# Ledger of designs, part 3: designed miniproteins, single chains

Each design is a single chain, and the fold is of that chain. pLDDT is the mean over its residues in the fold that is shown.

## One batch from the design tools (miniprotein)

Design m73
Fold by ESMFold2-Fast:
Structure m73 (fold): chain A 97 residues (1-97)
Amino acid sequence: EAEERARKLYEETRQAIRAGDMDKVKELKEEAERLVKEHPDNAYAQYALGLAYDALGKLDEAEKWFRKAIENAGDSIEDAVIALAAAVNLTSLRNKK
């Protein structure tokens, strides 16, 4: 299911960012782009893509995908966590710009 693949991408993206592995972040960005094309309403995939753009310094693209993740987050606790995380990242982007 797309949700499981998206959660894995999200976790791997966070780990790569914490490790400073920018080559891995680029690979995960390409994977997230494919997943977003296949499942354009998946909040986890959109959030993972936003994280990758943020880590690569592409702040306008990161903002776009964090906003889409918030818009597509459902009523589950898991989706609420992603929406909150994306909102926090949007605030951080404002401070970087």
Scores: mean pLDDT 80

Design m74
Fold by ESMFold2-Fast:
Structure m74 (fold): chain A 95 residues (1-95)
Amino acid sequence: SEEEKEKRLEEIDNVTLLVLGAHQLKNAKSEEERKAAEELIELALKELGVELNEEQREELVERATKLYEDAENGKMSDEEVLKELDKILEWLKKL
């Protein structure tokens, strides 16, 4: 349905924010940058209805950083990026 399509797009948008936040967290050079990245991650997780423990948060940061780096370096097409975002979403839904 149209509602299911809109929901999936919103979920993918929030996973995209998680990937951005996790990348920013790993590369943060100041306390202000770390806080901004953590706020972005927490906002996206809240919208997705997911709560992560410390180990799961570390795994998210590793997955997200790898995806961001591979995408930024031109190693992935837009379609491949969307597939990897969907894999992260499905991983989060199984927690």
Scores: mean pLDDT 83

Design m75
Fold by ESMFold2-Fast:
Structure m75 (fold): chain A 61 residues (1-61)
Amino acid sequence: PATVVVEDGGVKATAVGEGDKVEVTVSGSGSEAQKKHATEVATRLALLASRAKEYLDALAS
């Protein structure tokens, strides 16, 4: 699993990526636009980090 935290103003989005799946938890106070943006960025970064980790782990083995 890869964990990514994105903060945008008063909003914190925590995304945990495992393979092709991402679970996002949003906390803090902010606009709906800020929450949406933080969620989108965290999701994309978690998917990228998860795939990169799988590739590097396989290469290192």
Scores: mean pLDDT 78

Design m76
Fold by ESMFold2-Fast:
Structure m76 (fold): chain A 68 residues (1-68)
Amino acid sequence: MQLSVVEAVEVVRALADRGLITWEQATALVGKIIELGPLTKDQLMELIVELAGVPRETVERVLAELGL
């Protein structure tokens, strides 16, 4: 199942709001998401893990809390 760019950006915002990433990391991730376009959940999770160092389990929990 694919996430829209807007949905992917909301995940990144939620991570920053929770203090799980810095706003600098959030800005970099948003730029990359806009460049790549619509992503699968797995692609978004891999991107966040690789660029921000957040554990995959943590990203999965935030996605679930957002109803994604």
Scores: mean pLDDT 84

Design m77
Fold by ESMFold2-Fast:
Structure m77 (fold): chain A 86 residues (1-86)
Amino acid sequence: LSADQQRQLDLDVEASLVRMEAAVVRSREKTIEEKAKTASKEELEAEIKRLDAFAKRAEALSPLFPSLKEDAEILKKMRKKIKEAL
């Protein structure tokens, strides 16, 4: 593969991982919210950091994969809900 082809494949894989994470968050929204109510401060802070990283990756990839804008919003919304639980 050319360097450009390899880079495109790497970006496609990253986009797929972000979409999968957003889909899990969307499908398990109620379970995540319930778990956050009983989670420790350390657990909540770790989850906020994790969701923030995925949301930033979705935004960075969104110029090439416009559908990831919706995924970024899903991740940001869940991050905000967990942050409010702190």
Scores: mean pLDDT 83

Design m78
Fold by ESMFold2-Fast:
Structure m78 (fold): chain A 87 residues (1-87)
Amino acid sequence: DQAILESLRERRRVEARNALTWDKEERENLKSPEQQAIYLAGLVIDLYREMGEKNEEEVLSLDVTSSPDEALRELQKILEELKKKKA
C-alpha cells in the first residue's frame, strides 16, 4: 500500500529532522545503533536538501528499527559519498 509507505517515510523524515535538534552532548552520547542511524539519516537528508538533491527515498526506506546496524552502515556510506561530492 503506497499510502502506508508514504506515511512511514514521512514519519521517518520527521524523526530524522527532530534528531538534528539534539544538543552536542546528546549526539556524543547516542548509545543505540537506532539513535545513531536516525541522526545520520537527518544529516543525509539535510545534505540532500543543501545540494539540491530530491532523492530522500533510499534514506527514508531504511529500516532503522528492525535493522539498525545495517541502516547505520548504509547511512555512513551515503554520508561519506555526499561529503565528497560537496567538497
Scores: mean pLDDT 72

Design m79
Fold by ESMFold2-Fast:
Parts: structure tokens; sequence; C-alpha cells
Structure m79 (fold): chain A 70 residues (1-70)
């Protein structure tokens, strides 16, 4: 059913979000270990990475949701 497909899509989205959060945290730790970067630069780089990753996930989620509901 459409409801089952939407529930599956939501579960997949939640799993992908958990992976993105883990990857962002790992990358932030790598950036923090770099002595050439200031705390502000680490924050900016982390924000850019997070925004790009979340943006792609949201775009894919919206596309798949539209296909299920079409």
Amino acid sequence: SVADQLAQLRQEYNQQMAKVNQQVLQRMRQLQADPSLTPMQVMIETFVLMSDAIGKLVEEYVKKRKEIRA
C-alpha cells in the first residue's frame, strides 16, 4: 500500500540521517585535529559539509515521496 511505502521511505530516511550525523561528527574530529585550522574554520567547514549532505538527503526523500504519491 501507499502507507507501507511511505513508512519504508521514512525508515530509510532515518537510517541515512543517522549515517550522515556519524560522518559529519567523524569529519569534525579530523578537522579539529588539524593545527592549521582555527575553531571558526572548523565550524564553517563542518556546517558546509552538513548542509550539503542533508540537502541531498532531503532532495532524494522529496523525489521518492512524490513518486510514491503520484
Scores: mean pLDDT 85

Design m80
Fold by ESMFold2-Fast:
Structure m80 (fold): chain A 60 residues (1-60)
Amino acid sequence: SRAEALAAAKARGQALTDALLAQLSPEQQAEVEATLAEIATLKDLAEQLALFQQTLARLS
Protein backbone atom coordinates (compact mmCIF):
# COMPACT_ATOMS: atom_id res chain seq x y z
CA SER A 1 0.00 0.00 0.00
CA ARG A 2 1.01 3.66 -0.24
CA ALA A 3 1.21 3.86 3.55
CA GLU A 4 3.60 0.89 3.68
CA ALA A 5 5.72 2.36 0.86
CA LEU A 6 5.86 5.72 2.66
CA ALA A 7 6.82 4.03 5.95
CA ALA A 8 9.60 2.10 4.16
CA ALA A 9 10.89 5.29 2.52
CA LYS A 10 10.90 7.10 5.88
CA ALA A 11 12.77 4.18 7.49
CA ARG A 12 15.46 4.38 4.78
CA GLY A 13 15.64 8.16 5.28
CA GLN A 14 16.05 7.65 9.03
CA ALA A 15 18.90 5.15 8.48
CA LEU A 16 20.71 7.63 6.20
CA THR A 17 20.11 10.44 8.70
CA ASP A 18 21.49 8.31 11.56
CA ALA A 19 24.64 7.60 9.51
CA LEU A 20 25.10 11.33 8.84
CA LEU A 21 24.45 12.26 12.49
CA ALA A 22 27.27 9.93 13.57
CA GLN A 23 29.68 12.15 11.58
CA LEU A 24 28.32 15.50 12.83
CA SER A 25 29.11 17.75 15.79
CA PRO A 26 26.52 18.03 18.61
CA GLU A 27 25.44 21.43 17.22
CA GLN A 28 24.88 20.00 13.73
CA GLN A 29 23.06 16.99 15.24
CA ALA A 30 20.69 19.37 17.07
CA GLU A 31 20.00 21.22 13.80
CA VAL A 32 19.19 17.99 11.95
CA GLU A 33 16.94 16.79 14.80
CA ALA A 34 15.08 20.13 14.73
CA THR A 35 14.62 19.80 10.96
CA LEU A 36 13.29 16.23 11.32
CA ALA A 37 10.82 17.42 13.97
CA GLU A 38 9.63 20.13 11.55
CA ILE A 39 9.29 17.56 8.74
CA ALA A 40 7.14 15.38 11.04
CA THR A 41 4.61 18.24 11.43
CA LEU A 42 4.22 18.72 7.65
CA LYS A 43 1.26 17.02 5.97
CA ASP A 44 2.40 17.73 2.39
CA LEU A 45 4.72 14.95 1.24
CA ALA A 46 6.36 17.25 -1.32
CA GLU A 47 7.26 19.74 1.44
CA GLN A 48 8.60 16.90 3.62
CA LEU A 49 10.78 15.62 0.77
CA ALA A 50 12.02 19.10 -0.19
CA LEU A 51 12.99 19.97 3.41
CA PHE A 52 14.74 16.61 3.86
CA GLN A 53 16.74 17.01 0.62
CA GLN A 54 17.60 20.63 1.48
CA THR A 55 18.95 19.56 4.89
CA LEU A 56 21.04 16.77 3.32
CA ALA A 57 22.45 19.22 0.75
CA ARG A 58 23.47 21.64 3.52
CA LEU A 59 25.27 18.87 5.45
CA SER A 60 27.05 17.30 2.46
Scores: mean pLDDT 73

Design m81
Fold by ESMFold2-Fast:
Structure m81 (fold): chain A 94 residues (1-94)
Amino acid sequence: AEELLNEGLKLYTEGKLEEAKKLFEEVIKKYPNSREAAEAYVVLGHIYAIEGNYDKALEYYKKALEIYKELGDEEGIKEVEEQIKKVKEAKERS
């Protein structure tokens, strides 16, 4: 799980967004409801927000939020709620 997530994060950092998306989708498929899946959903949300697809970004952030709530990860919940707020504000300005 961590290895696939870390590969995706490296590609994301390098700006290889389409390759990063594929690895994050693979993490979600192989390790559903895990912390790594929640992190993959967050980064997918960031990628779609960068691309201006705010509705898709919100969809992915909501999925991450559900997993973090199930895990009791208060820090993850707070981070995702803040990203949801920022994307909603960006959508109103676009």
Scores: mean pLDDT 85

Design m82
Fold by ESMFold2-Fast:
Structure m82 (fold): chain A 76 residues (1-76)
Amino acid sequence: SEEERRRLALAAKYALYKYGFIKENVSDEEAIEKAQEYLKSLKSPEEALDFQRDIVEAALPENREKAEEEVKKYSK
């Protein structure tokens, strides 16, 4: 469960950086909370689906290393 939470948090950070919702590093808990908040703020169903897709894809175990590298690139 802790490993699942870390994976979800990493995926959330990736999506939040990609969409410009955060500019600095945040805690795992903050990342999950901010991702949920951002998703609820999206007016377009298409944008909401794209955001959710990016989180789901980044949360896959096979994509963990790629997600970590991408988060590192976004965090100046």
Scores: mean pLDDT 78

Design m83
Fold by ESMFold2-Fast:
Structure m83 (fold): chain A 87 residues (1-87)
Amino acid sequence: SSMEEEILKLIEEIREKIKEMEEKAKAGQLSREEYQEMAKEIDELIKRAKELLAKASEEDQKKLAPLYQEAVLEVFTVAAKINEKLR
């Protein structure tokens, strides 16, 4: 469905932004301010994906909710590791 495609795009964008954040952190190019800005952008994508999932069909929810949850867990794991290094 169109909604399935939109949710999948949001999940992929979340994963892409996480990879970008990790790469910048590994390169020593991620300031605290940049980290906060990127975290805010990722949070907005997570909120949008959650809203669309709530409105999706039961079939799409069963398919996409696990993928959404995996992406959210990846965000928290990566953010926690970067935040510790920036302390």
Scores: mean pLDDT 86

Design m84
Fold by ESMFold2-Fast:
Structure m84 (fold): chain A 103 residues (1-103)
Amino acid sequence: VPQDLLNEIRETSGTLTNLKTELSDHPDIVSLLDQAIEKINEALKAAEQGNLQQAAQKLREASQLLTDAARQAESLGLHEHSRRLREESDRLSEIADKVEKLA
């Protein structure tokens, strides 16, 4: 996997860790972010092992968790955080497509 692509996956994990700190008063959202970070870490491990199909799948699972987190944030009136979570979800989906094309 290209180093730039692995770096994008790591950067997304860092962004989500920062979002967890900002959303610390919302434990249901934090739980979804923890699950998404776990899936991102599994994707990174799979990608480093050359298991690109598994890596893409785990990134898509993380993207879905972020979509669920964004929906919860929206329902709480956290419109800016909801938008940022959707942007990170879209980014993970795009990275998954790139990883899948390398398989």
Scores: mean pLDDT 88

Design m85
Fold by ESMFold2-Fast:
Structure m85 (fold): chain A 92 residues (1-92)
Amino acid sequence: SSVEEGLRLLSRLIANVQAGKDVAEEIKNLSEEQRENLVEAALAMADWLRRYSSPESQRLAELYEELARHLKENDAEGSAKTLREIVDLILG
């Protein structure tokens, strides 16, 4: 499914950010289909996190919603920055 493909891509981008890589160019080079799948995955993650009442889960949901917005706008730099914020929150 588009969500499953997007989740695989999202997982790869998160792993690359954790490895200290700048993913802006990788995001810029995504096909329209890959970008749309990534939007669906980000929104699915946000919806899942919204089910939890913790402040961390709510903040993480907001970041995934922000990621989806930047992806829809073809903002690769904004998408990469938001992915770094997601990784920092998960690790901190």
Scores: mean pLDDT 89

Design m86
Fold by ESMFold2-Fast:
Structure m86 (fold): chain A 76 residues (1-76)
Amino acid sequence: MEVYVPGLNTYLSEEVAKKLEELAVYLQLNPDASLEEVLAKAEPLKGKVSASTLRKLMELLGVPEEKIEAVVKALF
């Protein structure tokens, strides 16, 4: 089933929403995570979410814009 995700203003499958939540928890616990570590955690979302959705999630979590752009560029 699809669920609406407030803040991202989009509908995602429950499976994809859960994977985004796992990434969000990781980023909150590891604010100083390297680009390589963030990429490894975000890779399962490649092809399952749009670049704009991933960017918006990272922005809401306070990830620096430079790191957001690097992650999105590497995955898309």
Scores: mean pLDDT 76

Design m87
Fold by ESMFold2-Fast:
Structure m87 (fold): chain A 75 residues (1-75)
Amino acid sequence: SIRKELLELVRLISMSGEVTTAERMVKTGNPKAIKVAHEVLERAIKDAQDLIKKSNNPKLIEKAEEIIKRAKEIM
């Protein structure tokens, strides 16, 4: 349904923002910030994998795969 797809899109926007914030935290070089950033990235990967499993929209699946790729490149 359109409602389900809109909620999935909101989740993707949130995940993308968390990955961007985590990347900035890693770039500070602060060990405590890096540790928190890695926890955020692991959660974003898990949430994106859950979306891929449950979604039937190929465009949203593609965006979730991009989030996983970005997160893994930062870790």
Scores: mean pLDDT 89

Design m88
Fold by ESMFold2-Fast:
Structure m88 (fold): chain A 69 residues (1-69)
Amino acid sequence: MSGSEAARKAVEAAEAGDAEAAAKYAFLTQQSNGGATGASAGWEAARVAEEAGKEEAKRAMLEQMRQSQ
């Protein structure tokens, strides 16, 4: 499994609320790219997952503001 594929799986599992599967796929991402400077696809997938987390946080904030009314 490539690092990029494992990173995608980790994000999907986290969104589904399966913390154990998310941890497993995150570990596989590190194993796949854990010293490979040329594994840019896996590294970029991890960055995309981080950016997705920022968008999710913004949505949660807006939803909380709506509920506060």
Scores: mean pLDDT 58

Design m89
Fold by ESMFold2-Fast:
Structure m89 (fold): chain A 88 residues (1-88)
Amino acid sequence: SLEEVYEELLREIRDGIEFVAEALKKQGLSVEEIRETLRGYADLRVDELVRVAAKKYGLTPEQVEELRSRLRAEADRYVDEIVEKLEK
C-alpha cells in the first residue's frame, strides 16, 4: 500500500538525517550550518527515495506528489527536532 511505502521511506529519511547530523556535529559545524545542511540533505534524499519508489512500485504522478509532499513536511519537522536537541 502507499501507506507502507510512506512508512519505509520515512524511516530511511529519519535515519539519514540523524547520521548526517552526528557527522556534521563531529566536524564542529555551527548549529545554523548543520540546520541548512540537513535541510538540503533531506530535500535531496526525499526526491531520490520517491524517484526510486515510483519506479519500483509503478506509482502515479499523483501518488508521487502525495509522497513527496508528506515526506518533505515530516523531514523538515524532524530536522527542526534534531537541531533543537543539538542546541541543548
Scores: mean pLDDT 87

Design m90
Fold by ESMFold2-Fast:
Structure m90 (fold): chain A 87 residues (1-87)
Amino acid sequence: IEEILEKIKKLWKEKRKSFSISEYIAEELIMIALEIEIELENYEEALGIVEDLIEYEKSQENPNEELIKTLEELKKELEKKIEEKKK
């Protein structure tokens, strides 16, 4: 599944700047990829996805504040898991 995750991340980075249905699909796929990375305990990869999603939402004309809050809470949890692995 690693090749699929890589393709989803690439699709998200390429399509997230469009204002079309393809952007919506790319957003849904990257959220699924985030969940898979967390389940695989790839916390550094998951953190990168969360940071990209936070920046993307903040760049929107009408940012989803509840989603940003949820993503920032997830970011802190992932950072904690990464630090626990290093210590």
Scores: mean pLDDT 73

Design m91
Fold by ESMFold2-Fast:
Structure m91 (fold): chain A 66 residues (1-66)
Amino acid sequence: SSAFLRLVQEANALLAELDPESEEAAYLRREIQEANEDLNSASVPEAVDLALIGAIEDVRLRVRAR
């Protein structure tokens, strides 16, 4: 849970650096929401953490490519 909370904090910090109306911001918001929903279901916590890490890295790559 502490690892997940740190990832959500990192994702929200990244989201705050983005244009709120951007495609990257919309994508990251959706991924954070899905991660929270998955943790409230029968999902394996490690898989949820890895998915959110992947989303954060994908957004960073998309921003760098611009």
Scores: mean pLDDT 79

Design m92
Fold by ESMFold2-Fast:
Structure m92 (fold): chain A 95 residues (1-95)
Amino acid sequence: SMKKYEEELAEVGRKAYEEVLKEIEAGKAPEREKVEEELAELEARLAALRAQLEDPSLPEEKRRELEKEAARLVGRGNALRLYIAPEEEQAKALA
């Protein structure tokens, strides 16, 4: 069902988000400059995936693969943005 597929995409994003937070907690926290570089790369990749998803001739299976990859990139990006956010904004998001 569509609802089940939407839940699967949300789960992919959540797992990617949690993986990044776990890496940071394990003391593998990247430097701010490297986080900003990775965020720029993630945004560029996400834009490319979204452009591919605009093709109405894409097979359903390939569309689902690209949507899952986009969800993963969004989840990772959200975790990295939270990590480099001001302490006040981090506290609000984690409360």
Scores: mean pLDDT 80

Design m93
Fold by ESMFold2-Fast:
Structure m93 (fold): chain A 80 residues (1-80)
Amino acid sequence: KEIILSDKEAEEIIEILKNEKDEEEAIEKITEFLLKKFPDLPEETARLIAEELVKNKDIILSLDKKKQIETINDILARYS
């Protein structure tokens, strides 16, 4: 199954990355978001994606919006 977010959905992840200073809180919120969007996605996989996104937070937030969305979807594609 291909895991792809729309621009709006990727923007919600970007806002979590910007606003959540606590790493574990950011991982939890992104994991819940992914499970809500992809209910067939295993929780373990959603958490691994969230951890990868949070690990790359500084890089993602340094990019322009289009590249932020592309980078998020590239990370998701590794788990498809």
Scores: mean pLDDT 84

Design m94
Fold by ESMFold2-Fast:
Structure m94 (fold): chain A 63 residues (1-63)
Amino acid sequence: MRFLVITKEGEVVEVDSEDEESVRRAAEKAGVSVEELREAMREAARSKKPVKLPSGAYVVPVE
């Protein structure tokens, strides 16, 4: 499943939840752990709404 991570600086990073390397890079750019990003991606997929990360970045679900 695809997500966009919007960093605090406004950078947009595309993430594939099935690609561990993609998730790791997005977590580093978002300033969160891989576990925190994975939890936010699950919540975004469930709600179909953007989820704010502790760092101030956002996770947006993509269809």
Scores: mean pLDDT 83

Design m95
Fold by ESMFold2-Fast:
Structure m95 (fold): chain A 105 residues (1-105)
Amino acid sequence: SARVQATLEGARAAGEASKAFRDAYNEALKQGDTKGAEMAKKAYEEFEKASDALWRGRLDEAVEHLQKAVELLQKAVDEGYTSFKPALEKAQEALERAQAVRDAL
């Protein structure tokens, strides 16, 4: 069913995003960049809150948390943390998908 397919695609996308966030966090830690590591952690916490909201069917909460994750990651990229670009792209994709689902309701 479309619902089963959407759930499987969501789980795969969440896994890819989680890896990108973890890679950004680990790279910041490796470089001794506590600010970068904290930014990656905060963006990932917002992404996890969005994932939890999606699982509970709370689309407005999911969109809000994804917007916060995108804003945090965009700020990091703008400050020169180019290692955060993959995480930003995954967060933007998740936000666009969540908004499209919300707007279809």
Scores: mean pLDDT 77

Design m96
Fold by ESMFold2-Fast:
Structure m96 (fold): chain A 70 residues (1-70)
Amino acid sequence: SDADIDYLMEATGLSREEAEKLLKENNGDVRKALIRYYTERGGLSEEEAEELLTLPAEERTRAGVRLVLR
C-alpha cells in the first residue's frame, strides 16, 4: 500500500521507486523489507535491525545513526 511505501521511504531514505522495489522483493512484507535493507544493504546485524524496528520512529532514526557509526 502507499502507507507501506511511505513508511519504507521514511525509514530508509530511499526514493519511492527504490522503496517499491524493496517491498516487491519481500512480497509486500514491510517488516522483512526493512530488516533486509538494514542487514544486507545497510551493513547492520539482524539484532541491530530488529532493535531499530522496536523503537518509535523518531528514536529509531537517532539509534540508527549510533549503530552505523561503529
Scores: mean pLDDT 70

Design m97
Fold by ESMFold2-Fast:
Structure m97 (fold): chain A 65 residues (1-65)
Amino acid sequence: MSREEVEEIARKSAEEALKTVENAPSHKEENAIVGATVRVLRLTDASPEEAKELSEKAVKELLEK
């Protein structure tokens, strides 16, 4: 799987994770990063480090909008 495909999956995973944690007011960002990272690891062959890095970037980008 290409890095571009992993980045796209990380972005979609971050969007889904943020939807599921919207009702949890505390630690929303941290919980979304964990959820997105788990989904990226499940759907791609990315390393845990890469999955976490891409998930953190995607979640932070979505929260800054």
Scores: mean pLDDT 76

Design m98
Fold by ESMFold2-Fast:
Structure m98 (fold): chain A 55 residues (1-55)
Amino acid sequence: SKTVVENVRAILTLLQRRPLEVQRAAAKLILDYVAKNYPEVLDEVQALVEEALAA
């Protein structure tokens, strides 16, 4: 769902000010949630997480 991807992007943006350890822990929880509830957008969410953590 477009809404799920947009919500993930917003959360990742808010977490940019947090320590990398916190960002990684949150990313793991987000990926687990998406995999269980919205598997159709998992690949797109993984790409967003990788981009956010690489910055």
Scores: mean pLDDT 82

Design m99
Fold by ESMFold2-Fast:
Structure m99 (fold): chain A 94 residues (1-94)
Amino acid sequence: DREERERYLRRAIAEAKRLLREAGRFAGPEVQKVMEEGIRRMDEAYREHEDVYVAGMAIAQILAETSNKALLLDPAVAPFLVRAARVIQEALAF
């Protein structure tokens, strides 16, 4: 139901942030900086939007922008970013 879908999306957002932190720890300091900024923007979007679905859509956009910047610095982080995008996409479609 709605409460289950909202809980699923909140868990997906937490998992996406965890994957960005893992990508930063895996890669060099420049990627870590990009991931930290991405997570900060995601946290701001989550606080600004009362509707968790609207927050999730904003977070998906921030994740895409963060991923594009990180991939230019180190393409080896692609598996973390693909998984993060998939987790958010699946939760938004649920």
Scores: mean pLDDT 87

Design m100
Fold by ESMFold2-Fast:
Structure m100 (fold): chain A 87 residues (1-87)
Amino acid sequence: SIKDKALEFIEKVLELVKDLPEETLKEVEELARQTKEKIEQAKSDEEILKIVDEFLKRVAIVVSKSVSDEELLKLMKEMREEYEKLK
């Protein structure tokens, strides 16, 4: 189901950022927790995709504080490629 793919996507994002500073990782983990709760309550595939897109945008802001522009672009590209697979 798209819910299962979305939850797997969130775990993949956590794996991609696991080596970042503890403060950044903690913020991304909290965003992941909140996003999982929203996905559980979502009533449509469109709502799930919107929730995941918002999660990606928030992760980008948090991660941008701890990495170079080059590393951010690399991480965002990998995350976006995985997001497109949800469709």
Scores: mean pLDDT 86

Design m101
Fold by ESMFold2-Fast:
Structure m101 (fold): chain A 86 residues (1-86)
Amino acid sequence: MKKEIEELIEKGKKAEEEGNLEEAAKHYLEALDLIVSQPELTPEEIELFYEVSERLAEIYRELGNLELAEQIEKLRELFEKVLESR
């Protein structure tokens, strides 16, 4: 599972390097979904969630999809609240 998350992030990075922001956003969104679907979150997975979600929000802003960027920022806030309640 952790390896699958890393592979999705690397696919996203490669898509960004190729200038394909839509494809990068797709891979980053899949990585975020996989992270939040884990039964137990490691500190490394928590760090990856914040890094990937920040980049995904930036990509949505670059694509002009401000509503999706705002949704990702709200997802980040909800994730932080869930971690604080532990």
Scores: mean pLDDT 81

Design m102
Fold by ESMFold2-Fast:
Structure m102 (fold): chain A 79 residues (1-79)
Amino acid sequence: MEKQLLASKAVAYTIRAVGALLEGRHDEAAEDFELAAKYYEQIGDKPLARKFYRLAAEHYRRAGNQEKADEMEKKAEEL
């Protein structure tokens, strides 16, 4: 039950991130990809968590937030 709810939240944040990208909001998209990654990590889906942490890193870099980008890349590498 909880695992399915967390997966649903990860999907919802992914959809929101794509919406933010369509509006050119890379920082907002990065935050939503980070949240999606965190939920996939909590349910033990390491491949998806890694993918979304890397997406968050890419969009934090595009937003000019290098510190957050480096943090997300490190999280992806530690999985």
Scores: mean pLDDT 86

Design m103
Fold by ESMFold2-Fast:
Structure m103 (fold): chain A 95 residues (1-95)
Amino acid sequence: MEEIIKKLKEALQKLLENIDDEKVQKEETEKIQKALEELLKNGKKKVLEEMQSIRSPSEEEHIENLAELIEKMTGDKEVAKLFKEYLLAQLKKAE
């Protein structure tokens, strides 16, 4: 779990620092996706349902709920904050 959390933090920080770099966005998003899949295998069905909801670009509330669920699953507030900031930045960029 700690190794997955560290990987998520590093990837999220790199994404936030390079928000306009499409190559970095693609590479680091793939790392985050893999790390989240590993976390969700150890989680409950509710987390998976909330993750699917965040694919709708109009639903900021789902991003906030997802970040709260990640905090509960990982016990790490920093990874939850970074994840929320990144998803909100992507949502804003898509507008």
Scores: mean pLDDT 67

Design m104
Fold by ESMFold2-Fast:
Structure m104 (fold): chain A 80 residues (1-80)
Amino acid sequence: SKADELLARIEALIRELVAEGILDEATAEAFIARIRAAKTPEELAEVGRELILALYDGKAPQEKIDELEELLQELVDAVQ
């Protein structure tokens, strides 16, 4: 499904951010688990906002933050 494809892309991007030292592996796995466990668009939007804040704290490039925000919004829209 489109949601499964978006989730795979989001997980790949999160793992790339771990490889770049922007996000630690434990925090990344916790966010991935929360995204997978989200049952409502509201829960998904909440975990997405927390993830984006973690990227700002990790000094992620704006382009990567923008890409993740777009993917997360598409995922929220796909599960509505």
Scores: mean pLDDT 86

Design m105
Fold by ESMFold2-Fast:
Structure m105 (fold): chain A 61 residues (1-61)
Amino acid sequence: MRLSEEEVEEKILEIVSSLPSSTPLSLRQAYARALARYEGKELEYSEEVVERIIRRVLEKL
């Protein structure tokens, strides 16, 4: 199924938010970046789109 940028953002936030409460913010941010880049490759997003998703996800963490 083709995901919108908003759906990809929500998916990443859900995954990162499911990590144990003891997980440091820096590690949550690293996971968010890795997931956004992975989804971007699968969905053929440009680097600009991937960086935009990363920025929005990190802002909500």
Scores: mean pLDDT 78

Design m106
Fold by ESMFold2-Fast:
Formats: sequence, C-alpha cells, structure tokens
Structure m106 (fold): chain A 79 residues (1-79)
Amino acid sequence: RTREIQRVLDEAEKRLVELGVDPALVSAASSRMFRAALDGNLEEVERIAQELADSIPDPKVAEEARRIMLEAGRRALEL
C-alpha cells in the first residue's frame, strides 16, 4: 500500500516538474499528499491540490497542476 501510494505520487511529481512547476513546491506538496492519502483524508487531499495551484503564478499551469495532484491524491486514497 505505501509503495503503491508512493508510485502514484512519483508519477504525478514527474508530470508536475515536466509542466514547469518548481521541484521544491512539487516535493513539499507530494510529501503532504502521501500523508493525507495514508490517513484517508479527502479534505486534506483537496486542500493540498488547491494550495499548490495557488502558489503557481500562471493560471493555466496552476489549474493543470491542481488537476494532476487532485487526481493522484484521489487515486492514492483508493489504495
């Protein structure tokens, strides 16, 4: 389970970095998302995705980053 959650988040982190998001912001969000997923906390998953988006100045990149992280977090919650 923890390994499976980590794989889902590693793929999301790679996609976010390729999108041009700061790797430090991505790593911080991914670490928080891993904990939220382990705890089964959907509200925290949604909050982390939105906070990541709010930290990105380009609104198109921000919305895509929010979508990627939210999808990964929701997938991780199902594991």
Scores: mean pLDDT 83

Design m107
Fold by ESMFold2-Fast:
Structure m107 (fold): chain A 100 residues (1-100)
Amino acid sequence: SSLEEELIKRLEELVRELEEELSKVEKDKKVLQKAHDVLYEGFEKVVEAIRKQDYELAKKIVEETTKKLLEITKNEEAKKLIEEFAKRVLEAIEEAEEKS
């Protein structure tokens, strides 16, 4: 579906933006690598849920991925970026769900 593909593209953009912003504030390369791994594992699972039109599952995966990301970093600015990212992702999914 074109709606699912547009949502997936938007979420991919948000993931890339978060990684760029995190690299500016978090200087621990091991923390950044763990965040990358958790973020992309979560993204793949969210994409699968969206393709199945299971928006409730997609939102649950976002919340679980966000919790894991917040546990990886000790940097308060990084935590704020993660929280803002999660809010934007959830809003995008909810908007797509309403249009479906």
Scores: mean pLDDT 87

